# Designs tried in a protein design run: designed miniproteins, single chains, continued (2). Part 14

Each design is a single chain, and the fold is of that chain. pLDDT is the mean over its residues in the fold that is shown.

## One batch from the design tools (miniprotein)

Design m4461
Fold by ESMFold2-Fast:
Structure m4461 (fold): chain A 81 residues (1-81)
Amino acid sequence: MKEIEEWLEKLREEQRKNPDRFPEVTPEEIRAAIAKAMEVAGMDPALVDAARAGDDDRLAALIAERFGEESAAIARRLLAA
């Protein structure tokens, strides 16, 4: 989770530096990129599926179960942004 948050922070920083390159990135595209990163990282397929489906409640619940409530809070924040 923290690695995905760091990656999103870097993506936002790059967008800030080069706004013309990222003006059309939608929340759905960000969610798809996160789901792909989770898949590449070898995370549980259920987490990847929940992320792709936009099932924020299921994703948060699975993260709380595996990584603790603090990680679930970070995931809820990322999905709401």
Scores: mean pLDDT 65

Design m4462
Fold by ESMFold2-Fast:
Structure m4462 (fold): chain A 71 residues (1-71)
Amino acid sequence: SARAQALLEEARRLGEEAYRLMGGTDELTPEVQELLIRALELETEAAILLGHDAEFIREKAEKEIEEIKKA
């Protein structure tokens, strides 16, 4: 679907921006965390639109977001 593709493209751009801001380090600054979380939220919405189990995908994203916030 066009909507799912657009969400995945936006998520990819956010992930690339986060990677550039890290500058080759593993430091997750608040700005990098925000970009990674936003990318995960968009990927989650796209996965649900593509027919994945909404509860399963949201639970997985919630755990990944929690890990990002701990870094």
Scores: mean pLDDT 82

Design m4463
Fold by ESMFold2-Fast:
Structure m4463 (fold): chain A 58 residues (1-58)
Amino acid sequence: MFSSDDKTVDTPVDGALLFYKEYQKSLEKGELSGVAHMNFMASRELLSQYDPDLLKKL
């Protein structure tokens, strides 16, 4: 479901956190894109399965 060819990460959670941080930076810049929003939603779904406590803290 997720492609890891662009960047290698140790876990799916690490990859999801990167997308989450990128989305938050885009929000603060005022540069909202549909792709960033989709990546953010996919990251939340992944985190809810692997680390729901971390998701609650974000």
Scores: mean pLDDT 69

Design m4464
Fold by ESMFold2-Fast:
Structure m4464 (fold): chain A 92 residues (1-92)
Amino acid sequence: SSLARLAALEAEVAALRAAGAPPEELAALGVAAATGDPALAELARAGDYAGLLAALRARLEKAGVAPEDIDAALAVLAADLAALTGRPVEAP
């Protein structure tokens, strides 16, 4: 499920934080671990969360994921990024 993938991302970020990584690097490494895409990780490291969420939306649309499932997944990810970085992040 999408929630299980988001929980796995949260667990991975927590493990990397225990290793002493800074918040923006944790976001980047968590995205890389969850997606296997270094380009998405670079968007997270740069703090371009709007670009990250837009790229993920395009990928999920190409994969044929239902619009309501995409919206739900991106809303949860936006909330996680906001909590991790202390900055507002809005789902597109």
Scores: mean pLDDT 74

Design m4465
Fold by ESMFold2-Fast:
Structure m4465 (fold): chain A 87 residues (1-87)
Amino acid sequence: SLVDKFKEGFEKLLEMMKNTIETENLSAQEIELLTHAALQLMERETKELLDETKDEKVKKELEELYNEMAKRLQEEGEKLIAERKKK
């Protein structure tokens, strides 16, 4: 379903973000910028998807998932930043 694809896309985005942080050895500030960019991308793509979606039930599910996933992405980003700042 579209909802399942959205969830899978989010998980892949999060994995890509974590992999990039490790492979590129990003600083805390760079992780913050990457997290911000990922959040902006998710917001933009979700709004476009909602505008194109005709099914009211799917729209509600996507909106709720976006809010949950955006919060999770922000929290993961903050955690990774904190871990990178540890000596």
Scores: mean pLDDT 81

Design m4466
Fold by ESMFold2-Fast:
Structure m4466 (fold): chain A 73 residues (1-73)
Amino acid sequence: DLERLEREVIRVAEDAAAGKISLAEAANRIATLLSKVLPDEEASRVAAEVARAVAAGDLERAKRIVRDAFKRA
């Protein structure tokens, strides 16, 4: 279910933004989740972009990056 997987990835980004998990842990979890629907290289690239947006304090951008990735899945 793509909707559930998308929500799970968004939750990981939200947890990182809240300081509940590290950015490195979030990037690894997001890459693993996205590799179920995207090629590994693209999953890793998207995970890095999400982590970068969270590090910049832009959670809304991080959520947009995730939603755009799932439109391509």
Scores: mean pLDDT 86

Design m4467
Fold by ESMFold2-Fast:
Structure m4467 (fold): chain A 68 residues (1-68)
Amino acid sequence: ITDEQAQRAYAIYVFYHEIGGQPISLAIKRAAEELGLSVEQAKEAYRRALRDDELSERAMKILDEMLK
């Protein structure tokens, strides 16, 4: 997956899991569905965000824009 796809997937994950209170597995599935990614690609985006602070920060900016 691209860095942009990973950033968007993590933003959607945070929206459903950390803000919405949904389980991690469901938040990952929702990110996959909304971006047309496989669940495995969405899981990879989640793993990358946990290891890459810059990706996580960019995802938070996308999330902030989504909430406007």
Scores: mean pLDDT 83

Design m4468
Fold by ESMFold2-Fast:
Structure m4468 (fold): chain A 85 residues (1-85)
Amino acid sequence: SVDDMQQKRLEDMQREGEELIERIRELVRNNSPKSVLQQAIDEAQDFIYKAQLTSLGFSGSLRSQLLQQIDRLLEVVEEAEEKLK
């Protein structure tokens, strides 16, 4: 069903979002070069854009879950951007 396909997409995007969160956190913990951290932030921002577009096609509950994943990633990106200042 359409809901089953949306659920699978949500799960895949949640997994990718969590991998991006862990990658950025690892780069911050390891005091990685600013250029490497910036690249990871750029990748996360590209994901956020795609996820926001995907959320527009989702049912209410699935959309809320994807938006929550986006919010978690945005918080990590904002924390990482402070390290670049």
Scores: mean pLDDT 89

Design m4469
Fold by ESMFold2-Fast:
Structure m4469 (fold): chain A 82 residues (1-82)
Amino acid sequence: KGYLLTAEVAMDPSRISPGDKVTIKSGKVQIDGVVLSIEGTRLDILVDENAFKPGDSYVILNENGEVLGSGIVLEVKPAPEL
């Protein structure tokens, strides 16, 4: 069971949709995830690893390695049952 990562993001929200595969980089850590939702500047991502903490800065990349934006992690918790 994965983790739900909630983050604030500075990007055009039209560049991403629920179900999109993304990569999140924070410092030396790189984790793959799937977008669950985006609403304004709030982004929810399902990730396989609890490698982030609130306050971590990150860069978000699409599946082709293109930078979509950057932001701050707000919360990481065990994913709810879907």
Scores: mean pLDDT 80

Design m4470
Fold by ESMFold2-Fast:
Structure m4470 (fold): chain A 89 residues (1-89)
Amino acid sequence: SEEEAAFERQLAGAKEGARALLERARKNPEDQEIIDEARARLEAALRDAREAARVLEEQGRRELAERARELARVIEEYLRELEELEERL
């Protein structure tokens, strides 16, 4: 559906945005402001993805809820990689 296509585009954009935040931090590992901004934005994106998954599950839209959960898992992985980057300094 058009609604599902729009949601898939939003998920792809959110995933690309999360990846870009991590990559910027990796290129500037000594810049605490860049790392802090990446963490804050990734944490906000994680909250949004988890919220979307809960709302979609409550609406009975199980397939879309699973897509939102997949996004949340990717963001959680990026947050772990960001934490590991800080621990290496």
Scores: mean pLDDT 85

Design m4471
Fold by ESMFold2-Fast:
Structure m4471 (fold): chain A 61 residues (1-61)
Amino acid sequence: LEQRAVELIRRATELYKNKKLSPEQLAEIQQLLQQLLNATSEEEQKQLIDKLEALIKEAEA
């Protein structure tokens, strides 16, 4: 999970630097990252990572 989270953060940062994220997408990514940092269960962390990955893939399309 940690490796997946790190890779997704790197991809989100690249999208932000290239101005491919809308303000709404950036806010949603930041919210998901905050929830991920506060998540105590592995199941919750996996669900949040899956949501973050879906959002990043949508922004990359």
Scores: mean pLDDT 78

Design m4472
Fold by ESMFold2-Fast:
Structure m4472 (fold): chain A 70 residues (1-70)
Amino acid sequence: MEEFEQTLEAPKEKAEETIEKQKEAAEKNPDEVISLEIEKVSEDVIKVTVTALDQNGNVVKAVTTLHLLP
């Protein structure tokens, strides 16, 4: 199982745009995206986990941690 982790620091508005892009990608490719999980870890930290199938049918997880800047 391949896991990709990314940490981004962004203003709240830009973090919301990133979350919306992930939701849009999941809605446009429902056959490839298994799940989209958004977790509020703390007041200033949001974790987005996307689980999808690659071209070979393997489960791939991408985790993006968003640190909200003032």
Scores: mean pLDDT 71

Design m4473
Fold by ESMFold2-Fast:
Structure m4473 (fold): chain A 100 residues (1-100)
Amino acid sequence: RLSPAQRTLRTLGALAIGMIRDDAELKLSDEEKRKNLESWLELAEEEAATLPPADREILLRWAREVEKIWQDYIEGKISAEEAIERLRELTEEALAELAA
């Protein structure tokens, strides 16, 4: 059974992937993509605040890495598909770290 931190991180990761996919499919402007990223980061920080300090640090570090990948996608440095793949791998690594 997943811990609260693992459930939170998995849910946030799935949401980020869904938002990037929608950003690409709906062909949103860079401004709209940035607003989606900002909204997701705000949610991630709010959820992290509910966790114990050790789990919070892991989630916040993961969220900053997600932000970087999402920004690279918005700037056209990587495709949506590449961003989603990297995000999926990053989320699996963070889930394993929370399980340790």
Scores: mean pLDDT 88

Design m4474
Fold by ESMFold2-Fast:
Structure m4474 (fold): chain A 113 residues (1-113)
Amino acid sequence: KPLSLKEQARRFFRLLAQALVDLARRYGVSPEQIAELVRAVKEAEDELLKYLDENPNISREEFLARVREAVDRMLEKAKSILPPEVVAEFQRIADQLLAQLEAGKPLTLPPLP
């Protein structure tokens, strides 16, 4: 009944992509920029899933570190595309999802302000 690390990764990045699209649309970000950011999320997910396939005995601690590194890379890319206020809101959502993942809690999106 507990989710596998691959299932946790898929759920995490799916919710992160949803939050990013919702925020970007709310702030009038172009469809082209939204598509580029969604592609970055998918690339981060695909890289992590590949790593998990190649490292089936990965520790939970290493898994969480890899997710955090992927989120940090996405935030750096977002900073080059999105206004600072949108990046700040996205970072808050990412930090909340990471905290839920680290605590082993169900992953849920916080309500948008």
Scores: mean pLDDT 83

Design m4475
Fold by ESMFold2-Fast:
Structure m4475 (fold): chain A 61 residues (1-61)
Amino acid sequence: MPSLDEQAALSQKIADLVKNKDWKGLEELRKEAEKKGYLDLFETLLKQVQTGLENGKNPPV
């Protein structure tokens, strides 16, 4: 399991990619998470980021 600092960095990178509509970057990041065994964490963070951006009120931590 990645550290809390790595999870925070991953969440921020996902948020940046979603804001920039960099779907290729998101796919590559997802593949890296899968290879490292934390695909579920990546998908959870991605969903939180997408929901946060959609609602416009709570940026992901």
Scores: mean pLDDT 74

Design m4476
Fold by ESMFold2-Fast:
Structure m4476 (fold): chain A 87 residues (1-87)
Amino acid sequence: REEEINDLLEAAKRLIKEDKSLTPQEKANLFNKVSKYLKENKDKPLEEQIEGIAKILNIPKSKVYEALEEIRKFKALPKEKQDELLK
């Protein structure tokens, strides 16, 4: 569903931002590639979507799962705590 795709996009965005080996241009290109992949593969199982992201970013699937879990954990926090962390 749309929420799952949005969580995967946020996880990918975090992983790309944290990669110190990439230039700003390379980060933008990778994010666009992940976004396109998820739009074209929205009806595929979560495992296949994660595998695709891992291949695009050239990282282990475990790293994508970890980032997704962190995004889900953040969204489970009360709004007041989410707002505090975004300061």
Scores: mean pLDDT 77

Design m4477
Fold by ESMFold2-Fast:
Structure m4477 (fold): chain A 63 residues (1-63)
Amino acid sequence: MDKKIKELLEEAKKNAKKRQEQSAPHVTEEQAERILLRELLSTKMGLPPEDAASLAHKLIDSL
């Protein structure tokens, strides 16, 4: 796995609970982690939204 992608995944995991608490009540911590990872992949790596979403789901579902 690319080192930068691993760092973004770890950042998303650390902030997932805080993001979930700031989101609508129906958002789970896992959903918040996926949302954060998609945002980080798009903003930090410049991936298109579809590619960022696909990669985020693949990375989280691999654990």
Scores: mean pLDDT 73

Design m4478
Fold by ESMFold2-Fast:
Structure m4478 (fold): chain A 67 residues (1-67)
Amino acid sequence: MVGSGEEIVKFKEFAIREFGLFLSGEVNSEYDEDAKALVKLFQEEYGLKVDGVMDEETLKAFREKSA
């Protein structure tokens, strides 16, 4: 897994906004089950390998789509 805790927070905020989802917990810097579920949804939506891991390809796609 690559990325900082700040990138995890930004990704969670991006995914909540783009997918219109409500998470039961706070948006925090932890790679928890909510983050993993959001990563899988993001990977499925953008045609990436759906493994729930925030790897380099997932981060690259996130950076391109959030710009």
Scores: mean pLDDT 70

Design m4479
Fold by ESMFold2-Fast:
Structure m4479 (fold): chain A 75 residues (1-75)
Amino acid sequence: DDDELRARMRAAGMSPEQVDLAVGLQKAIKAGDAEKARDLAIKLGRALGMSDQDIQDLGDHAEKLAKDVKAGKQP
């Protein structure tokens, strides 16, 4: 459930904004929306204070996961 994911992220010390971005990212991946997944992953990485390289890696990974879901593969 999204509520359980939100609770775990809050317990890990994430801000409400970071939690919203992470939940949005998971939903975009599940929907197979590669463009939205990449955008949300980049926003989440910036909000978490990740390096530019780690932000791009997160975006690439999220895009690939969403494409795999759209192709009928599970993430």
Scores: mean pLDDT 81

Design m4480
Fold by ESMFold2-Fast:
Structure m4480 (fold): chain A 87 residues (1-87)
Amino acid sequence: SELEKLLEEFLELAKEALPYLSPEEQARMERLLEQMRRALEERDFDTALRVAGEIADLLLRSPGVPPEMKERAVELMAEIQRAYRAM
């Protein structure tokens, strides 16, 4: 589905952001990535959307994450929200 593809793209963006995070933020992100992966495997899109929001908040809050990655996170989250509402 479109929602599943967007969530998988968001998961890959979050993985790319790992090197820019502090050790504490990296540990938090790895836990969120695992929750996201499991939710996607189970096709639990409600949980996947919630976890994606938590990942987005972490990326946007982190000063080490490049502005272009933050912009992509915002754009992907907007697309994810639109796809979810269309379900």
Scores: mean pLDDT 87

Design m4481
Fold by ESMFold2-Fast:
Structure m4481 (fold): chain A 68 residues (1-68)
Amino acid sequence: SAAEKEAIIKELVDLVLKMETASEEERRKLQEQIREIMKKAEATFSPEEVKEIEEETLRRYLERLEAA
């Protein structure tokens, strides 16, 4: 659903932003969390929808970097 995609995108953006200020050990943990979320997305959504999640996550990440 659109709500599920939105929730995943928001969570991914938050995790990627946290990686920017994280220690090396914390970064590895965050990277594992991102992989688990992407695995769940791949199981739930079509390949095209997964690509939309990836593209929108990158777009919002860059937007929030500019705002910070």
Scores: mean pLDDT 84

Design m4482
Fold by ESMFold2-Fast:
Structure m4482 (fold): chain A 85 residues (1-85)
Amino acid sequence: MKEYLEKAKELAKERLPKEAAEKVVKLLDEAIEAYDKGDYKKAAEKVLQAGVEIGRYEKDPKVLEEFQELLDKAVEAAKKEIEEK
């Protein structure tokens, strides 16, 4: 879970425009923080919000695909934790 979010955060800082990178990094940081507190539902929500911000600012489809894969894997991991009873 956090591994994918950390990778996406690093990629955002390198690939995205300054404004997009700052917002995405903040959202991913909040997602990691929520995971650390055991709030997996909130973490998944923040990851989805980060994906939306990436799509607004980024024009390169290859970069969008790289982010999509990382964020999707993070969301899938979060869903597994949320579904645990």
Scores: mean pLDDT 76

Design m4483
Fold by ESMFold2-Fast:
Structure m4483 (fold): chain A 94 residues (1-94)
Amino acid sequence: SLDEEIEELRERFDELKKKAEELLKKIKDEEVKKKIKELILEAEIKEGLALILLGVQKALKIDDEELKKKAIELLKEAIELLEEAIKLAEEALK
């Protein structure tokens, strides 16, 4: 179901954000650190927009499949940004 997919994506986002923030603490290169921070911020903005769409649906008491699908797209984009941040951090730590 869309609701199960949203829950799984939100859990995945939280796990990846925690990992990205833990790796960020180990980075000494200021330019790499800045890029990782920017990717995390962009991911947080996309997650925030997804949560707004889900909140609007709940507040209006509507079951809008298109709003849920849009929230899923935003959560997937947020996850991709966090995966990029983690990859950049792991490469900098080699």
Scores: mean pLDDT 88

Design m4484
Fold by ESMFold2-Fast:
Structure m4484 (fold): chain A 81 residues (1-81)
Amino acid sequence: SARLEEVRARLRELLADHPEVLARVEAALDQMETASEAERQALLTETSAWLSTRLDDATVAAVDGLLLGAHLLLVEEQRAA
């Protein structure tokens, strides 16, 4: 999805100085694409908790917003199909 690629591009910009964090977040996005809605909610919760131990609150909020946006796009795409 072009919209999901925009999310990945924004994450790459936001986390440019944190390559290990970016790798973990991109892995979570990859898992979300094939996961159920409940599994995506668990991934979002686990990822947010992990990020909170490594990044400042403002950056965590920005990443959480992008990942929530990706989740909502996947819900829309799966329900429209």
Scores: mean pLDDT 83

Design m4485
Fold by ESMFold2-Fast:
Structure m4485 (fold): chain A 72 residues (1-72)
Amino acid sequence: MTKEEAQQRVEELRRRDEEIERLAKKYGVPVGDLATLYNIYRIDRDEEKVREKAKELGLSDEVYQEILRLAD
């Protein structure tokens, strides 16, 4: 991985964290729960796993859809 790729990755993670914090405040849910959903989708790209995890965490379908949009 080049230094430019590493810097781009850090900026992507920072922007992701900012958006996850915004969604957490908007929906009144823990930021860690949203970060978990985002990481599951980013790694596996399996929407069913993300949806199942959202249900386990008590998150609404609206929150789940926002996380999918953020990851795309």
Scores: mean pLDDT 76

Design m4486
Fold by ESMFold2-Fast:
Structure m4486 (fold): chain A 71 residues (1-71)
Amino acid sequence: SKREKELQYHDQLSLLVQELADQMRQQGWSSEQIREASMELVSLAFKLIDEGYSLQEITEKLNQKKQEILS
């Protein structure tokens, strides 16, 4: 179910968000930019879960988004 996917992905999503925030902070991004980027990643994750993507596909799409933000 969607809720089961959300629960299974919670820890992985938290790690991805933390990694993004840490990398952005190290690169000198503002707290506001880090917050906005983190929320964008979280919003994308829930959108993909709602659209029925697998956990693997969600992970791949979030990693792509993370790299786009950091590039």
Scores: mean pLDDT 82

Design m4487
Fold by ESMFold2-Fast:
Structure m4487 (fold): chain A 72 residues (1-72)
Amino acid sequence: ALSDAEIEALFRAHDTDGDGVLDGDELGAALLAVAKKLGLEDTSELARDFAAAAVDGRLDLAQFRAVVAKYQ
């Protein structure tokens, strides 16, 4: 399982401009990184959950944590 520190590190690694949100391209990269660390072969459900949590195609750290926690 991913710790809170690992989830934050993944979020920060993909938040390249440091604005505290992940947009569409950054979200896609972060999603793949999470799937790889969780050992998920099918990312379709994770992609749907990230899309559902995003507001105007953007996801903050709290929303990112909430989605990842569903897969722990």
Scores: mean pLDDT 78

Design m4488
Fold by ESMFold2-Fast:
Structure m4488 (fold): chain A 67 residues (1-67)
Amino acid sequence: DKQAVVDEALARLEELAKAGASNEEIMRLAHETGDRLVELGASPEEAANIDTALALRAVGVRVEQWL
């Protein structure tokens, strides 16, 4: 279930971002999520778009903590 993988990744990524995880750790989670989505039948383009969306969400969480 691709949606469950995305939901799990979003929750984990928000947790890591709030905990002050490194950019390398955040990017690793995003890339691993993209790889898992490809294994579940997502196209490489779809997986790359989700990877980007996850990275942007982490930035958003950190901006929310700033504001």
Scores: mean pLDDT 76

Design m4489
Fold by ESMFold2-Fast:
Structure m4489 (fold): chain A 93 residues (1-93)
Amino acid sequence: MEAEELKKRALEILEKIGELVKEAAENLDDEEKLLELAKKILELSEELAKLLGELIELDPELAEEVNKKIGEFAKKNRELWIKVSEALKKIKE
């Protein structure tokens, strides 16, 4: 039950990261908003990594399942993240 709760939280964070990436892609011309969203994405990504670390210790098989879903999610959102990353590079140049 504890491992299942960690899985649920990890998947909820992953979904929220996806929503923020989509919002960032819609706000590429708003430098302040884009930087704010990028910070939130980073913070959630760090929380997701921590939860995955805890899940690996409790249930390695369930952690592998979550990690596979993270990979599939990253692949699905790759085009949006490329657009966001290119916009962020222009801000730093």
Scores: mean pLDDT 82

Design m4490
Fold by ESMFold2-Fast:
Structure m4490 (fold): chain A 69 residues (1-69)
Amino acid sequence: MSQETIERIIKVGEEMSRRTGAEIEVRLERDANGRPRVVIDLRNWSLDENSELGDRLTEVFREHLAKER
């Protein structure tokens, strides 16, 4: 996963947190092989807010995964 994709995910999380008042924690972790993985922990979310975040993340992943191939 590219740094640009990670930065975009964090930015979307910050915007959603600011807009909805929900608490979003985005963590960059490493697996056993040192590969980056993104962990998103959502708190104080409604179903409607989760739906919008899911749609936004899907678009970001679709765009950047196509470019990473």
Scores: mean pLDDT 62

Design m4491
Fold by ESMFold2-Fast:
Structure m4491 (fold): chain A 81 residues (1-81)
Amino acid sequence: SAAAKAEADAAMAELDRLAAEVIALAEKQGNKEAVLEAEIILGLARIQYGVYRLIGDYEEALAAVNRYIAELRALKAELKA
């Protein structure tokens, strides 16, 4: 649906912003492992979002992106601990 597509696209935009924030924070801390982890999460999210979006499965695209947003939020929390 158009609504599901809009939600998936918005979630991906949020993930892009969050990933950039986490990468910048990890880079400032000199935490190379966290930079790599955030980049891997972003890459996997982009692949799954792209595949589901290509086949028109926007509900699965949204679900996949939300899982990776949760992983990035967890990583951000660890970096702030």
Scores: mean pLDDT 90

Design m4492
Fold by ESMFold2-Fast:
Structure m4492 (fold): chain A 77 residues (1-77)
Amino acid sequence: MLEELKKEIEELRKRVREAYQTAASLLDQGKVDEAKQILARVEKAREYLEQTEKALEDGAPIDVVRELIEKAREALA
């Protein structure tokens, strides 16, 4: 259902926000390599979330939206 998809998207946005905060903290501590790894995952997840929003705007099939959500989730793993 659309409400379930919206909840998954919101949880992914929350994870992106938390990962970004973690990376910012690591940069402040001088842990540049660890921060870069997190930022790379965040960037990839952001790309898939943008594609997910675009797919929803275009009225794409629910399966396409789910695949993009799963790719965003995998990027954050």
Scores: mean pLDDT 83

Design m4493
Fold by ESMFold2-Fast:
Structure m4493 (fold): chain A 73 residues (1-73)
Amino acid sequence: SLADRELVGEVEARVFKSPLTGKYVVLVEARDSAGNRVLLAATVVDSKTPEEAQKIADELAELARREIERYRA
């Protein structure tokens, strides 16, 4: 669980285009206290361009940062 991992932040959003579906996939990751990457969210988006997908990724990363901040407080 997230409580067992003690997330320290370093939230990063990654976007890639699925070669199977042609759709964009957004991954939101953070690091735990040991430096391991932790997947916070993974979703398929109906964005038509990589720029639109990146905007969604950035918004999700910001939400994740706010949640980690509240959780650590």
Scores: mean pLDDT 77

Design m4494
Fold by ESMFold2-Fast:
Structure m4494 (fold): chain A 76 residues (1-76)
Amino acid sequence: SLIDEFIEAVKNHELARARELAEELVKRDREGFEKAVVEFIKSGELSKEQVQALLVLALELDLERVVQAAIEALKA
Protein backbone atom coordinates (compact mmCIF):
# COMPACT_ATOMS: atom_id res chain seq x y z
CA SER A 1 0.00 0.00 0.00
CA LEU A 2 1.03 3.66 -0.29
CA ILE A 3 1.20 3.86 3.51
CA ASP A 4 3.59 0.88 3.66
CA GLU A 5 5.68 2.47 0.87
CA PHE A 6 5.74 5.71 2.91
CA ILE A 7 6.99 3.87 6.03
CA GLU A 8 9.71 2.12 4.02
CA ALA A 9 10.83 5.48 2.55
CA VAL A 10 11.11 6.94 6.10
CA LYS A 11 12.98 3.81 7.26
CA ASN A 12 15.45 4.08 4.34
CA HIS A 13 16.08 7.84 4.87
CA GLU A 14 14.46 8.62 1.48
CA LEU A 15 13.08 11.91 2.79
CA ALA A 16 12.15 13.39 -0.62
CA ARG A 17 10.21 10.22 -1.51
CA ALA A 18 8.55 10.13 1.93
CA ARG A 19 7.49 13.78 1.54
CA GLU A 20 6.02 13.12 -1.94
CA LEU A 21 4.06 10.08 -0.70
CA ALA A 22 2.84 11.97 2.40
CA GLU A 23 1.59 14.88 0.26
CA GLU A 24 -0.34 12.46 -1.99
CA LEU A 25 -1.82 10.58 1.02
CA VAL A 26 -2.81 13.84 2.76
CA LYS A 27 -4.44 15.07 -0.48
CA ARG A 28 -6.52 11.87 -0.70
CA ASP A 29 -7.47 11.45 2.98
CA ARG A 30 -5.72 13.63 5.58
CA GLU A 31 -7.61 12.18 8.57
CA GLY A 32 -7.08 8.57 7.48
CA PHE A 33 -3.38 9.19 6.85
CA GLU A 34 -2.93 10.86 10.26
CA LYS A 35 -4.77 7.99 11.98
CA ALA A 36 -2.64 5.35 10.22
CA VAL A 37 0.64 7.12 11.08
CA VAL A 38 -0.44 7.64 14.72
CA GLU A 39 -1.23 3.90 15.00
CA PHE A 40 2.19 2.97 13.54
CA ILE A 41 3.91 5.28 16.06
CA LYS A 42 1.89 3.73 18.92
CA SER A 43 2.66 0.17 17.69
CA GLY A 44 6.31 0.59 18.76
CA GLU A 45 7.51 -0.81 15.41
CA LEU A 46 9.22 2.48 14.47
CA SER A 47 12.70 3.44 15.71
CA LYS A 48 13.28 6.74 17.55
CA GLU A 49 15.02 8.04 14.40
CA GLN A 50 11.95 7.17 12.28
CA VAL A 51 9.63 8.86 14.83
CA GLN A 52 11.85 11.99 14.76
CA ALA A 53 11.66 12.08 10.93
CA LEU A 54 7.85 11.75 11.15
CA LEU A 55 7.72 14.62 13.68
CA VAL A 56 9.60 16.95 11.29
CA LEU A 57 7.37 15.96 8.35
CA ALA A 58 4.19 16.36 10.46
CA LEU A 59 5.24 19.87 11.51
CA GLU A 60 5.84 20.82 7.85
CA LEU A 61 2.44 19.43 6.74
CA ASP A 62 0.50 20.67 9.82
CA LEU A 63 -0.47 17.14 10.91
CA GLU A 64 -1.32 17.98 14.54
CA ARG A 65 -2.39 14.46 15.59
CA VAL A 66 0.90 13.00 14.29
CA VAL A 67 2.91 15.77 16.02
CA GLN A 68 1.26 14.95 19.36
CA ALA A 69 1.76 11.17 18.98
CA ALA A 70 5.43 11.57 17.95
CA ILE A 71 6.23 13.87 20.91
CA GLU A 72 4.57 11.41 23.32
CA ALA A 73 6.50 8.45 21.83
CA LEU A 74 9.83 10.31 22.08
CA LYS A 75 9.22 11.03 25.80
CA ALA A 76 9.15 7.27 26.53
Scores: mean pLDDT 84

Design m4495
Fold by ESMFold2-Fast:
Structure m4495 (fold): chain A 91 residues (1-91)
Amino acid sequence: SAEHIAKLEEEAKKLTTDELGALLKDESQWPKILAYKAIKERGKKLSELSPDERLGLANEVVQAYYTANGKAPSQEQLNKDAQAIVKAVEG
């Protein structure tokens, strides 16, 4: 919903780079990391992203998690996890 996206955007604005590592350890926080990356790396609000841009950033979040844990996900697992983040963002 629009209210859910707005809440994620507001919470993401308060994040520091140092907090991202801790948030990556909690999959429920990944939508908030996506919102942070949209603002910080794309200069866009989460609500301004196309579906493809949201999926692309979601893939980056999943990849960052696996890299930090010394794991190499399959493309199928990466796509599945990324799509789950996009759905969580949409509410």
Scores: mean pLDDT 81

Design m4496
Fold by ESMFold2-Fast:
Structure m4496 (fold): chain A 74 residues (1-74)
Amino acid sequence: MSMEEQYEALLEAFRETARTLRANGEAQGLSREEIRARLETTRRAFLAMASEVLSPEALERLDREIEALVEEIL
């Protein structure tokens, strides 16, 4: 798998995870702040895993895309 394919796979995996976390959080009656806290915890863990396979430049790009997705989903 190329670096570009790895980047796209990681970004898509985060999108699906974030959507699932929001949907499950809303179904459980969690507040927006509680859902945001869970998304931020997931973002941190995801970036830590991604740092093992992505270049520093790709990791920075992924971090920016994840930040935008969190704000868009909330």
Scores: mean pLDDT 82

